# Designs tried in a protein design run: designed miniproteins, single chains, continued (2). Part 76

Each design is a single chain, and the fold is of that chain. pLDDT is the mean over its residues in the fold that is shown.

## One batch from the design tools (miniprotein)

Design m6799
Fold by ESMFold2-Fast:
Structure m6799 (fold): chain A 69 residues (1-69)
Amino acid sequence: MEEVLKELEEESEKLERELVRKYLAGEISPQEATELFRKRLEELVREKGKEYGLSEEEQKKILEIILSK
């Protein structure tokens, strides 16, 4: 669990940097960046959770931990 959480935190940081760059380039609004971040993070948690054999409840808990930061 700790290793998947670390990977998802690193992917979350990469996603945030990509969306900030798009916002600065005028491609998306701050509201769109926030919405895309949440949606893509949910998808990443589901995909990584499946790869690591995590249950849906475990995936939801990981998502909550990352979003609560």
Scores: mean pLDDT 78

Design m6800
Fold by ESMFold2-Fast:
Structure m6800 (fold): chain A 108 residues (1-108)
Amino acid sequence: DKAKEEKLKKNIEEIERRVKEFLELGLLTPEQAEALFKIAKEILEKAIERNLPNATAENALVGAILRLEEEGLISPETAVRMLYLLHGYSLEEADAIVRRMEEAEARR
């Protein structure tokens, strides 16, 4: 299916772009960046194969970020920063959100 091949190609390119962004911002080590790319690509390929309507780079990256955090390969704070960056927030805005979460947790 040419439509599935084109969708896969475009979304893999977007995953690569976002992973490079996270690496350049110092949020990930090269090893963590490779793990994120591999897991996001796997999630995307399976979602496209299953004809899921939400088979996008963004959803695959969200799933991969959550898996890396669950496996202890990245901190919860790093996961939150990356998730906010995926939603169009700046690194400064993501840092402010993480600080507010840490302050709220410390008050509990």
Scores: mean pLDDT 84

Design m6801
Fold by ESMFold2-Fast:
Structure m6801 (fold): chain A 58 residues (1-58)
Amino acid sequence: GRLARAIQDHPKTSDDELAVRVGDVLEILEELDDEWWRVRSLETGEEGKVPKKYLEEL
């Protein structure tokens, strides 16, 4: 699948979001819109949406 790395910490502020820390590697599951991606953490297996500006596609 497509992979991304978190380049900034993102807090979980709603139930649909995923908290990420700088350096986390995630699988890109879906590009929801121009601002938000649905991702899965490779470390925890948790899924949620993260703003794409917090992520770098690998």
Scores: mean pLDDT 85

Design m6802
Fold by ESMFold2-Fast:
Structure m6802 (fold): chain A 80 residues (1-80)
Amino acid sequence: MTPLEKKVRAIAEDFVDNLEQYDPELAAEFRKRINQAKTVEDILKVLEEVAERLKQSPDPRLQQLAAAIEKFIEAVKKKL
């Protein structure tokens, strides 16, 4: 695992841990998918799906989490 993959995975897990406070079942599903992801690109695709799901929520805290995830995805794509 590259140093970049390790950092991206750790941050992705932090986002899912934050989601667990609001939706533990959804967090468990996405944590499983992140663990199955083999590349940085695969992890980013999972995070894009998380952000899209959270944007559908009327909860402003989940919408803020979605925005944070999208900003992180954009930052990582600039390094690739």
Scores: mean pLDDT 82

Design m6803
Fold by ESMFold2-Fast:
Structure m6803 (fold): chain A 62 residues (1-62)
Amino acid sequence: MTKEQALYMGDRNEELGDEYLKQGNLLMAAASYELAGEWYEKAGDLEKAKERYEKAKELKAK
């Protein structure tokens, strides 16, 4: 898998997380952001991965 493919999957899961967040589905939003974080981590973008993991953690705390 290329770095570009992993970044693409990260972006898609982030978009899905944003959509669930707009719907008020915090659990699905958190799960989508966790998946985005995993893909960004695989892409080597540790900063983006960390941001998505923290966002998911905040949503799960509510």
Scores: mean pLDDT 83

Design m6804
Fold by ESMFold2-Fast:
Structure m6804 (fold): chain A 87 residues (1-87)
Amino acid sequence: LVKEAKEYLKQGQYQKARDLLEKQGFDFSSSESALKDLEKFLENTTNEEQKELVRVGLELLRRLIGGNFPVPQKYSDRIEELEKKLS
């Protein structure tokens, strides 16, 4: 699953990566819903495999809302906090 989602992201197949992660319970219909789900999932993670799933979801979110370029400021701080917790 995690390897499959990473491969889709590398190939630019963001819809396939999104479909795969949504089957795991993440809602990528909006930046707010995706961030809320990623934040909640990370708080309940108990192992590295679950953290890796959050990393993949966060990378997908960044690409869906503007990739590596400017995201709305109100979400950038939340994304940075998630990245710090995953580092």
Scores: mean pLDDT 74

Design m6805
Fold by ESMFold2-Fast:
Structure m6805 (fold): chain A 73 residues (1-73)
Amino acid sequence: MEEAVRRALELARKYAELLVKKLEEEGKPELAKKAREEAEKELEELEAWLATPEGRARAPEIAEALEEVLKKA
């Protein structure tokens, strides 16, 4: 289950990075900066939640959902 937690966090970070990159490419650097700051906060909250029994149990589902989103991005 630890492996699924790490995968979910890694994929979440990749998703956040792609979002920031897209905003930068669209010429919206201020929105990209805001998105990066929000993503860092959300990733910290996700990491804390994934440390709970509920979060650990849901980690594989989250990783799978993020893989699908990243495949389309």
Scores: mean pLDDT 80

Design m6806
Fold by ESMFold2-Fast:
Structure m6806 (fold): chain A 90 residues (1-90)
Amino acid sequence: PTPEQKEAIDLAARAVAEAIDFVMAKKYNASIEDLEKLLKRIEEVLKEAQAFLERSTDPEVKRELQDIIDFLQSMKEEVKKYIEEKKKAE
């Protein structure tokens, strides 16, 4: 892989790690505070992925970054919904 492709792989790994954290948070009934921290981390990775997409010139990397962004945006909305549902239950 090129250096740009390696950077995209690292971002994908970070996105997957946040997804695992969300699954574990749901399984172990994490606090609203912990879920809000998770949401902040997802927003940070999303911002980094968007910035990388803007500066990338490799078409393969651009496609991978768009997939990562779509995945992170979907997860962000799921985490937000879960936080709101949890607040209504408490």
Scores: mean pLDDT 86

Design m6807
Fold by ESMFold2-Fast:
Formats: structure tokens, sequence, C-alpha cells
Structure m6807 (fold): chain A 68 residues (1-68)
């Protein structure tokens, strides 16, 4: 859980920097580390939004993963 949260935070930082490639990489690591299905789903949504160029949607989804 905490490891997935740290990757989600790094993904959010990359999104804030506009580095979509780095954000996707961190979100993928978060998905891999996630043991909670809900956290994993939010990180998967975040990765998808980042790949689509929706940085706001990606950030929101990653923030939801951190909350629970």
Amino acid sequence: MKEAEEYAKKGIEALEEGDTKKAVEYLEKGIKAATDEKVKKYLEDGKRFAEEGDLEGAKFSAEQAIKL
C-alpha cells in the first residue's frame, strides 16, 4: 500500500512537471506495487488518462489512489 502511494505521488509530481512519459512509468510501478484493488483501479485510470494527454484527469485519479 505505502509503496504504491509513493509511486502515485511521484507520478503526480511528473504530471505537474508535464512529463507524461515519466508519469506513466511511475503509475505503472504503482499499479505493480498495489495490493488493494481500488488503489490499483485508480492508478490504472490515472495511467490511461496520462496516455490520452488528460493530465488533470490523470492527477485526479492518482490523488484518489493516495486517499484510499
Scores: mean pLDDT 82

Design m6808
Fold by ESMFold2-Fast:
Structure m6808 (fold): chain A 65 residues (1-65)
Amino acid sequence: KEKEIEEIKELIRKGLLAQKEGKYEEADEYAKKVQELIKKNKISNDEVNELLAEVVEELYKEEEE
């Protein structure tokens, strides 16, 4: 389960970065993969929101300079 969660976090990160760069097709592909992994592993909405918050915090920390 931990390995699957880390994969979801990486896909969220890549999707957010692709969206920020205007690569909407790539962002959509990453979003689809995240959705499939969430459904396959029966991850709760609360867990998904927590993962999204963690990824956003990691990206924000890099920009906080």
Scores: mean pLDDT 75

Design m6809
Fold by ESMFold2-Fast:
Structure m6809 (fold): chain A 81 residues (1-81)
Amino acid sequence: SEEIKKLLEEAIRVGADGGMQAMLLVSTAIGYFGDARRLKDDPELAKELEEKGKEHLEEAGKVMQETNEKVKELLEKAKKL
């Protein structure tokens, strides 16, 4: 079915896009944590960078949750056709 094919292609696209966004956020968080670890002489700035890293990890988790839910919805629609 062409309709099933379109839903599966959309699921792949959504999954790939969401996965890439989450990986970028994780990479940015790792950068913040690395920078914080090197700041021995500025504990206030180190704490601020650690908090930014944590915020990026939380956003990555949210992006992946929303992506997984949308992929699941598309796959369930394909199964019911």
Scores: mean pLDDT 89

Design m6810
Fold by ESMFold2-Fast:
Structure m6810 (fold): chain A 98 residues (1-98)
Amino acid sequence: SMLEEAEELLEKGQKYMKQGKYDEAIELYEKALSLTPEGSPLRAEALANLGNVYLKQGKYDEAIEYYEEAARHYREAGDEESAKRAEARVEEVKKKKE
């Protein structure tokens, strides 16, 4: 299914992240995002992973935007704890930017 493909893409993207292959990880996470419908918890996870990649690249503004979008999607999916974690990441990145 599309959701199973999205889960596999997220796992593969995380492996590329660990290898420092950030551009390849972004491509996989963006594909996973395209396969996840609105309200899917996997959509929030894909957005958070995009935030993680941009953070690793020092692209703080992009990382903040993705974490804020991830928090919104987590909250819409009923995952308040993950939403709060994404919001905490936004504050952490803002501190690193200065």
Scores: mean pLDDT 88

Design m6811
Fold by ESMFold2-Fast:
Structure m6811 (fold): chain A 83 residues (1-83)
Amino acid sequence: DLEKKAEELVKEAEELKKEAEEMIKNGASVPKAIGLVLRAIGLIIEAEELIKKDPNNEKAKEALKLAEEALKLAMEALKVAKP
């Protein structure tokens, strides 16, 4: 059920991107922003493992790309975060 796992990761990465965009716009605490960064790193690792198991899985590649975008946004949220 690698396809279902890839779809779940796509959804999680999209939700994380949305949370990071909200934190950039509205502000967030440093602990909250760090939490987003760690979650994004976790999604990248999971997506990379799925790609290793199924290199032709387009959903897993999509999940990796979205997770990398989520990490970039989470890092931006961390830069604007207040203690």
Scores: mean pLDDT 84

Design m6813
Fold by ESMFold2-Fast:
Structure m6813 (fold): chain A 80 residues (1-80)
Amino acid sequence: SMEEKIELARELEELRKRKVDILNATEFKDPEIVRLAKELDELLQQAMDALEKDKIEEAKRLLEEARRLVEEMEKLYEKL
């Protein structure tokens, strides 16, 4: 649905912002956080492409995976 597509686009923007916030918060880039950020960028790009092609179910799955990576990055940052 159009409403579902808007909500997924909003979630994509949320996850992108959270990634940037983590990367900007570190004075020295942790190699594991940088590696996860690269993997996250690939998932977010795939999710954006899926949304543009109206592949809603695929976009939802990709964003669920991206959210897990963001949460893992945030968890690692908390331990620094």
Scores: mean pLDDT 84

Design m6814
Fold by ESMFold2-Fast:
Formats: structure tokens, sequence, C-alpha cells
Structure m6814 (fold): chain A 87 residues (1-87)
């Protein structure tokens, strides 16, 4: 179910945004928050893929360092694993 997968990804993105904000990574937190909103509205695999690609581009345009981008995606992956385990 694409809608259920999108909801789990949205929850993971929201949690990753909170972690980035707490670490002082405001640009990464803003990008992840926007990702969570896009994923919450996604209804298809194509919309999920579009949201993820847009987030990668937003981090690049915001000048987020490779280290901070990698940390943000690692937090997203951890949050996704936790959300899937709780579902």
Amino acid sequence: DDAREAALLAEAARRAAEAAEAAGHTAAADALRALAERLAAARSREEIDSALNATGAALQEAGVSDADANAAFAAFGEALAAARAAA
C-alpha cells in the first residue's frame, strides 16, 4: 500500500527533522520537514520517489555539507526502521 508506505516515510522524515533541529542543523531540518509534508500527501510510488528526489536537491541547493546530509539521511533511515517496527 503506497499510502501506508508514504505515511511511514513521512513519520520517519518528521522524526529526522526533529533530530536535525536539536543538533542545530536548521537547513537539513527544514528540508526534512518539507519532505514529511510531501510524503504525507503522496498517494503513489511515483509521488514518493518525486518527494525523495526533491529533498536531495533541496539539501544540495541549501549548501548542506556531505557530513550533515549523510547524518540527516542516517537519522531518517533509523527513524524509518523504528516506524516500520512499530507498525
Scores: mean pLDDT 79

Design m6815
Fold by ESMFold2-Fast:
Formats: sequence, structure tokens, C-alpha cells
Structure m6815 (fold): chain A 86 residues (1-86)
Amino acid sequence: MELVLTFRNMSEEQKKELLEYAEELRKQGYDVEVEVKGDELTITVKNLTVEQQIGEILRAIGLELDGAEVKITIDGDKTTIEITFP
């Protein structure tokens, strides 16, 4: 399964934490690609387990409860989570 996380309207601290998270996933053996496009940061993770994908969805819901705008799209084996910070 492929997970695509897209973040917008990040503070510099939030961007740093997200980049550190991407490095942590790489250290765990995941195929992780990071792209910066203007004010957007995209983290693509390949070969996630269903448990890890559910964890990322729950994390995104937590951010929505904290005032972020969250959009989740599931298309076959690909999950896209778009997060816009307040």
C-alpha cells in the first residue's frame, strides 16, 4: 500500500518535525520520498502495512480536531491524506 501525505501552511517548526518523521520512517526500512513544492510538503511512503496506514489516518484526524483541514482519499492501494494547518 502507498501513502501520500501532503502538508500545507506549515510553520518552520512543523516542517522540521515532518522532515524528521520522514527520516524516522526511512530508518524503519520504508521507501520514503519527500518533495517540497512551494508551500506544500509531500511525503510518499511505499509498502506500508494496513496497521501503519490506519495509524496515519488516526493521526490526521487528531490534527483535524486541533483545527487543521484534513482530506482523506482512498483509491485502491493508494491513500492520500491532505493536511492544511490553521
Scores: mean pLDDT 77

Design m6817
Fold by ESMFold2-Fast:
Structure m6817 (fold): chain A 66 residues (1-66)
Amino acid sequence: MEEEQRALEEAGERGQAAMERVIEEIQKRVPKATREEIVEALSEVETAPSMEELIDKAVELLKEKE
């Protein structure tokens, strides 16, 4: 029960660290984009097989929107 929640928390912490890295990479490629805009673009990416593809797709969405 609580062990399952602990595994989810560990996965969540790793996911948050990975997400922060993704946001930082996108900001480097689109310096005019705010953190909020980047998070919205990431949520619009329905499918991405890797972090690199996720970053590329989010960057494209941000450039197309602006």
Scores: mean pLDDT 69

Design m6818
Fold by ESMFold2-Fast:
Structure m6818 (fold): chain A 65 residues (1-65)
Amino acid sequence: MEEEIEKEAKELSEKLKSLPLDKVNEIMAEAVEELYKKNPTKPVDILEGHKEMIEIIKKKLKELE
């Protein structure tokens, strides 16, 4: 599970590097905001938080297609 998260994070990082810096900052800011909106009062488990952040970023990248 952890190795899978690391692999997806690396793939997302490579995709983000292909985008303009402004777009990368926008995606990251929106992903952070969405993650906190889903968990406004309760700490998220570290592994669940990483997985959810990866899924949010992945979704935002797909929307740019």
Scores: mean pLDDT 69

Design m6819
Fold by ESMFold2-Fast:
Structure m6819 (fold): chain A 88 residues (1-88)
Amino acid sequence: MKPKVGDGYLLEVTGFAGKSEKEIVKARVVDEDGRLEFLERPDAVGYLIGKDFSKKDEGEYALVLERDPETGLWSIALAKILKKEKEL
């Protein structure tokens, strides 16, 4: 099943918060290919990674592309999908 445009997800991203903390961010699906927009990180872009979005909220992942502020290069991180947020 393809992701639905307008669906929101709550993601747990490692490396955006302090040394031992995980950052929880809100993301919205913006196209049918599973591209994500991050409301708290407008310069970051994500992509849903999963083969079965129909019934499973657990164990799904997203790729997060964020620009490294020190190098200026784009980096890739994995984020875990905590839940689907229907009202974003």
Scores: mean pLDDT 63

Design m6820
Fold by ESMFold2-Fast:
Structure m6820 (fold): chain A 80 residues (1-80)
Amino acid sequence: HHHHQHMEQLRKERRQLADEIVARERETFEKMLQESGIESLKEEVDKLFDEARKALEQGNFFEARRLVSKALNLINEAKK
């Protein structure tokens, strides 16, 4: 009972967290890139989010989070 529910709950929580991070960060990053005029980074950021989504599909939530943080670092480094 508890063990089975725990495993399913853990999968749901990891999936929800990664999905929320990917969706929210992507929208924020697209807006930041448009305002900054850094169009070249948009392609790299899009690729990172595509890879994060693929990692999520494979159940690799750690890799998905890593890819999202890499996208954030690219934008932050380009700004100032």
Scores: mean pLDDT 71

Design m6821
Fold by ESMFold2-Fast:
Structure m6821 (fold): chain A 60 residues (1-60)
Amino acid sequence: SLEELLAQLTPEQRAQIEAAVKNAGLSEEDRIALARAALSTDPEEAVKLAQKVKSTGAKP
């Protein structure tokens, strides 16, 4: 399901989200939530969220 969700995003947005979740150490569930947010709302909002997580880091 995650791959299908990511396929709905542009390649650039997909790459940014993938890089941000990998660098921030997000769980698989958080990664899926980001992809869903990008599809259900503004894709730019999801990209900004991914960038913010990358810069500040993630804490459980």
Scores: mean pLDDT 62

Design m6822
Fold by ESMFold2-Fast:
Structure m6822 (fold): chain A 60 residues (1-60)
Amino acid sequence: SMEERKERLKEKKARMVAGESPLTLDDQIEFLELMREESPNEAAKAHLDAVIERIKAKLK
């Protein structure tokens, strides 16, 4: 759910700031997906969708 994803993002940001955990590729995709969902701007959503698809394509 969106709330679970927001809590995970918050936890990962806190650990990253503390220098304890680097972001994985999956974490980067999750952050981009959350930014996309929260963005009010259609152009920004389209840009984020393109970035997410590029990252997913590299994982195949």
Scores: mean pLDDT 73

Design m6823
Fold by ESMFold2-Fast:
Structure m6823 (fold): chain A 89 residues (1-89)
Amino acid sequence: MEERLETEIEKAMVLMYASVVRLEIESRRPEMSEEQLKVAEELEEFIDEVVDKLVNTDLTAEEVREIREELREKYEEAKEKIEELEEEE
């Protein structure tokens, strides 16, 4: 049961992080350009894939940590791209 508990805790952490990222995107959406909205939409699509995997797939704690890192990297890339597009406006 220890491994299952660890996996559930890791999943809960990733789901909370995904929720915070979604709220961040939604708060900025009204001020976004069309190109920035495309970046935000791609990030939201990736978040939906992450949530689906966490809810509907049997994962180890290690696999959940890998998904968390992947989500973090995608979010950082999206933030950089949105900021870059804002500078070119």
Scores: mean pLDDT 80

Design m6824
Fold by ESMFold2-Fast:
Structure m6824 (fold): chain A 65 residues (1-65)
Amino acid sequence: MLTEEQKEELIAFLVSLGYDEETARAIAEGIDAGLSVEEIARRTGVSPLDAEMARIAAAVINAAK
């Protein structure tokens, strides 16, 4: 879904919001793999709302190509 460049942009954005790099990368990989908001939240320990916000950010990054 995301290019490698777009995925790194998403990771950098999430890190800027206060997530550590490992958590930000796990969220970005989950979104790129097409995981649900609930599965991303479950795997990373973030709230479903935070996972949904990250998914929206990924969609914006993808649309801005």
Scores: mean pLDDT 80

Design m6825
Fold by ESMFold2-Fast:
Structure m6825 (fold): chain A 74 residues (1-74)
Amino acid sequence: VAPELTATELRVLVALIEAGRPLTSSELARLTGLSQGAVSRALRRLEARGLVERRRDGSGRTVYGLGPGLRAGL
């Protein structure tokens, strides 16, 4: 496991910060230009670091937002 963020992980994290809301993996792929596979791998690594949190929205779909490793409102 790399100790620092990869370019892919950083791009996904920045997209979440810029959006200011939880996003699906498909939305992240569209915003970043990455494949869904690359986004899913980056999200798993970010979750392991506490930087991203997996949530469910009001319709029961899986979304990803900023985790406890980052302060709310970033």
Scores: mean pLDDT 76

Design m6826
Fold by ESMFold2-Fast:
Structure m6826 (fold): chain A 71 residues (1-71)
Amino acid sequence: ELSPVELEAHQILNKGASEASEYAEKGDEEKAKKVIEETKERLRELGLPESRVEGAEKALETVMEESKKKS
């Protein structure tokens, strides 16, 4: 199973995805982008390598773009 760090990273990413999706669906791209940046900083604080942070950013940007199509 996931290490404690990976589990926490997963929870941070899931929360970020949920919040970014919600703002993007409402048409608030600025808030959605802020959520993505805050999620990236949380992952960096957790000590994840930059490659993992970049992967999370791309995943969240995809969630944001797909959610924008609903608004």
Scores: mean pLDDT 80

Design m6827
Fold by ESMFold2-Fast:
Structure m6827 (fold): chain A 63 residues (1-63)
Amino acid sequence: LSAERLRALGEELFARGRYEDAAKAYAMAILLDPDDAAAHRNLGRALERLGRHDLAAQYYALA
């Protein structure tokens, strides 16, 4: 899987309200491309939806 496809998967899962699965997909995208600011922002957004506000703030800072 490419980082781009993992981000697309995460976006699809997020749109369907599957925030935990979306967060996992975004985390894998970051593992393949650590400099992907969009993936860091999107992971932060998914974590906000899961109530993980402190962790979300950390990923927003990395974007």
Scores: mean pLDDT 84

Design m6828
Fold by ESMFold2-Fast:
Structure m6828 (fold): chain A 66 residues (1-66)
Amino acid sequence: AEPYLKGGRILYNAGDYEKAISAYENALKADPNNAEAWRLLGEAYRKIGDFEKADEYFKKAEEINP
């Protein structure tokens, strides 16, 4: 899970938000209780303008780690 988060952040910093989303989704498939992955997924969706999904994923992160 952690290697996927680091890879996703590298992609996010490169501006490849769609690939970052894919990496974060893979991290969450391995560990669905990873609050950091949910938060990073929300940030990536915000960058592509999907504010509704971003809000949903931020809420999911907060539910796991308030």
Scores: mean pLDDT 81

Design m6829
Fold by ESMFold2-Fast:
Parts: structure tokens; C-alpha cells; sequence
Structure m6829 (fold): chain A 60 residues (1-60)
């Protein structure tokens, strides 16, 4: 349940990213976390954290 909602939330965050490469990486990161049974983390801070990490990497 949280897994599907977390992935959808990550997709919404990805759509707000102007870089399609970063958006794709965000979605893949979310899918990996869900596959590892860490989908609930995406729903707390992890979705925001993943988006911020992708933006930060682009700025580095």
C-alpha cells in the first residue's frame, strides 16, 4: 500500500524537476527503495530527500 503511494509521490516530485534525467533517476531511486522494503521511508522524508539529493548532485 505505502509502496504504490510512495512511487506515485516520487513521480509527482519528478514532474516538478525540469531535468528529465534527474526525474528518471528519482523514480528509479524510489523503485529501488520500494524493492528493498523501504517504501515507507519515501512517504515520510525520503521522497523529499531523494528529490533534494538529485538536485544537489546536479548542483555539484
Amino acid sequence: MADEEALEYARERAEKLSDPQLAELLIKTAEKLVAEGRGEELFRDATSYAAEQLIKIADE
Scores: mean pLDDT 65

Design m6830
Fold by ESMFold2-Fast:
Structure m6830 (fold): chain A 57 residues (1-57)
Amino acid sequence: DALRDQALEELARAREDPRDEEAIRKAVQLLRQLDPSDAPLREEFIQTLGELGERLA
């Protein structure tokens, strides 16, 4: 699934560089497009974005 692979790549980029707000925005956009059945991936996105949001605050 190209969308899923893209989402994982953007998530990995955001984790490597928390200052890359563009990668974070892309990850959020892709999360909204992910299939609800992929709950483990969705949970990982939410957790990571939450951590990055705290670091940027």
Scores: mean pLDDT 67

Design m6831
Fold by ESMFold2-Fast:
Structure m6831 (fold): chain A 90 residues (1-90)
Amino acid sequence: MDIEKELEEARRRAEETLEEMRKKLEEALKLSEEEARKKIIEVETLAAMTIIDIAVLGVATGAREEFRALAEELARRTRELIEETLRKRK
C-alpha cells in the first residue's frame, strides 16, 4: 500500500471537508438561532465522519501516528471554526 499517497488523499479530503464546514457555518450566520443550531450539528456530523474515516485509514495502513495527527488537526480546526462562528453570532 502507498501510505504517502493515501495520506495525501486523506489530507485533501480533510481540506475539502473544512471548506464545506466553513460554507455551512457562513450560512448559519444568516439563519435564525434554531436553524443555525441545525447547521452546526450538520458540521459536527460531517467532521466526526471524516475524522473517523481518517483514523480508520491509519489502522488499515499501519501508519497510525500520521493519520492520527491529521485527524487531530482536523478536529482542532473544526472546533476553531465552530467557536469563531459562535462568537460572530449575536
Scores: mean pLDDT 82

Design m6832
Fold by ESMFold2-Fast:
Structure m6832 (fold): chain A 59 residues (1-59)
Amino acid sequence: MMPTDEEVRAAAEAVRRLAEAARAQGDLEAARRLYLGGARFAEAAGDLALAEELRALAE
């Protein structure tokens, strides 16, 4: 299956939502792990700008 730029964006948005929900609940550890996992996924998909943005949010 060939992921589109739109599918990569949707996946990143879903991960961002999960990380923000964890953050809102005070689970900063889970939030950071989710951001880092999302960054690795974006990097593997070739979206280096998105990967860098997600890494910045993890710190």
Scores: mean pLDDT 76

Design m6833
Fold by ESMFold2-Fast:
Parts: structure tokens; sequence; C-alpha cells
Structure m6833 (fold): chain A 74 residues (1-74)
């Protein structure tokens, strides 16, 4: 399992992707998911951990779709 420090670093990168997704209308939800999966892979996460991160990112993306420029929550 990833350490707390590794998880915090991954979540910071995911937050950056979510901000880019919110600010760039050319980035699709599918591209966001692909980028999150690539980040999880680079951090050596298991399939299960990767799905957990993707689920959290999609929840934040859904919130941003309804509330543009809102504060991110993971």
Amino acid sequence: MPSEEQRAALLAEVHRLLREYAEDPSITREELVARVRELARRHGLSEEETENVVTAALSDAAYLDEHPDAELVL
C-alpha cells in the first residue's frame, strides 16, 4: 500500500489535473480519467487503489461540472 506521503503526493497531482480540467474545456472527462490512471500507475498503485483514486477524482469532477471554480474536495 502507498505511504501517507506517497498518497499525499498523488492527491496533489490529482488536484492539479482537476484544476486543469475545470479551466480547460478541451479536456474531456475521459481524458481526466486516463491521466489519473497514468498517475496512479507511475506511483505503483494496485488496480484496487487506482480505482479508489479514480472514483475520488470523478466525484470532484462531477462537483466542478455543477459548480465551476468551486473549491476541490477529495
Scores: mean pLDDT 71

Design m6834
Fold by ESMFold2-Fast:
Structure m6834 (fold): chain A 69 residues (1-69)
Amino acid sequence: MERRRREAERLFEEGKRLYDAGRYKEAAELFRKALELEPDNEEIKRALAAALGKAGQPSEAQEVLDSIK
């Protein structure tokens, strides 16, 4: 499990960098990959929802948020 966790952390950090640069579509793709490795990680889900909302995909963003509780 440690390799998946470290890879998810790397993808999440790269996604945050892209999000901060305004590259929301690319950030969302990296957050999706990180979430595939850590499907129950609420922090990644929130980041993915934020990136999807900014990328003009509010319906997908809401679906991700609804999965958090």
Scores: mean pLDDT 80

Design m6835
Fold by ESMFold2-Fast:
Structure m6835 (fold): chain A 73 residues (1-73)
Amino acid sequence: SELEEKTKELSELFLKRVELASKILSPEEVKKRVEELIKNLEERMKTFSEEEQKIVEELIKKMKEIVKEKEKE
């Protein structure tokens, strides 16, 4: 579906942006920004289809992994 495809594209763009930011920003700043993004995504997920929710859940998981790796520095 078009919405599913766009959700995947947006997720990929968000992930790339977070990955790039993690190379430049401090661990504290990355964590703060990712936490804000996750809160916004979790609020919006309630209006998404189950398929779209799975895509967003995977994005959230990957963003949390980036924060965790950055905190190890």
Scores: mean pLDDT 79

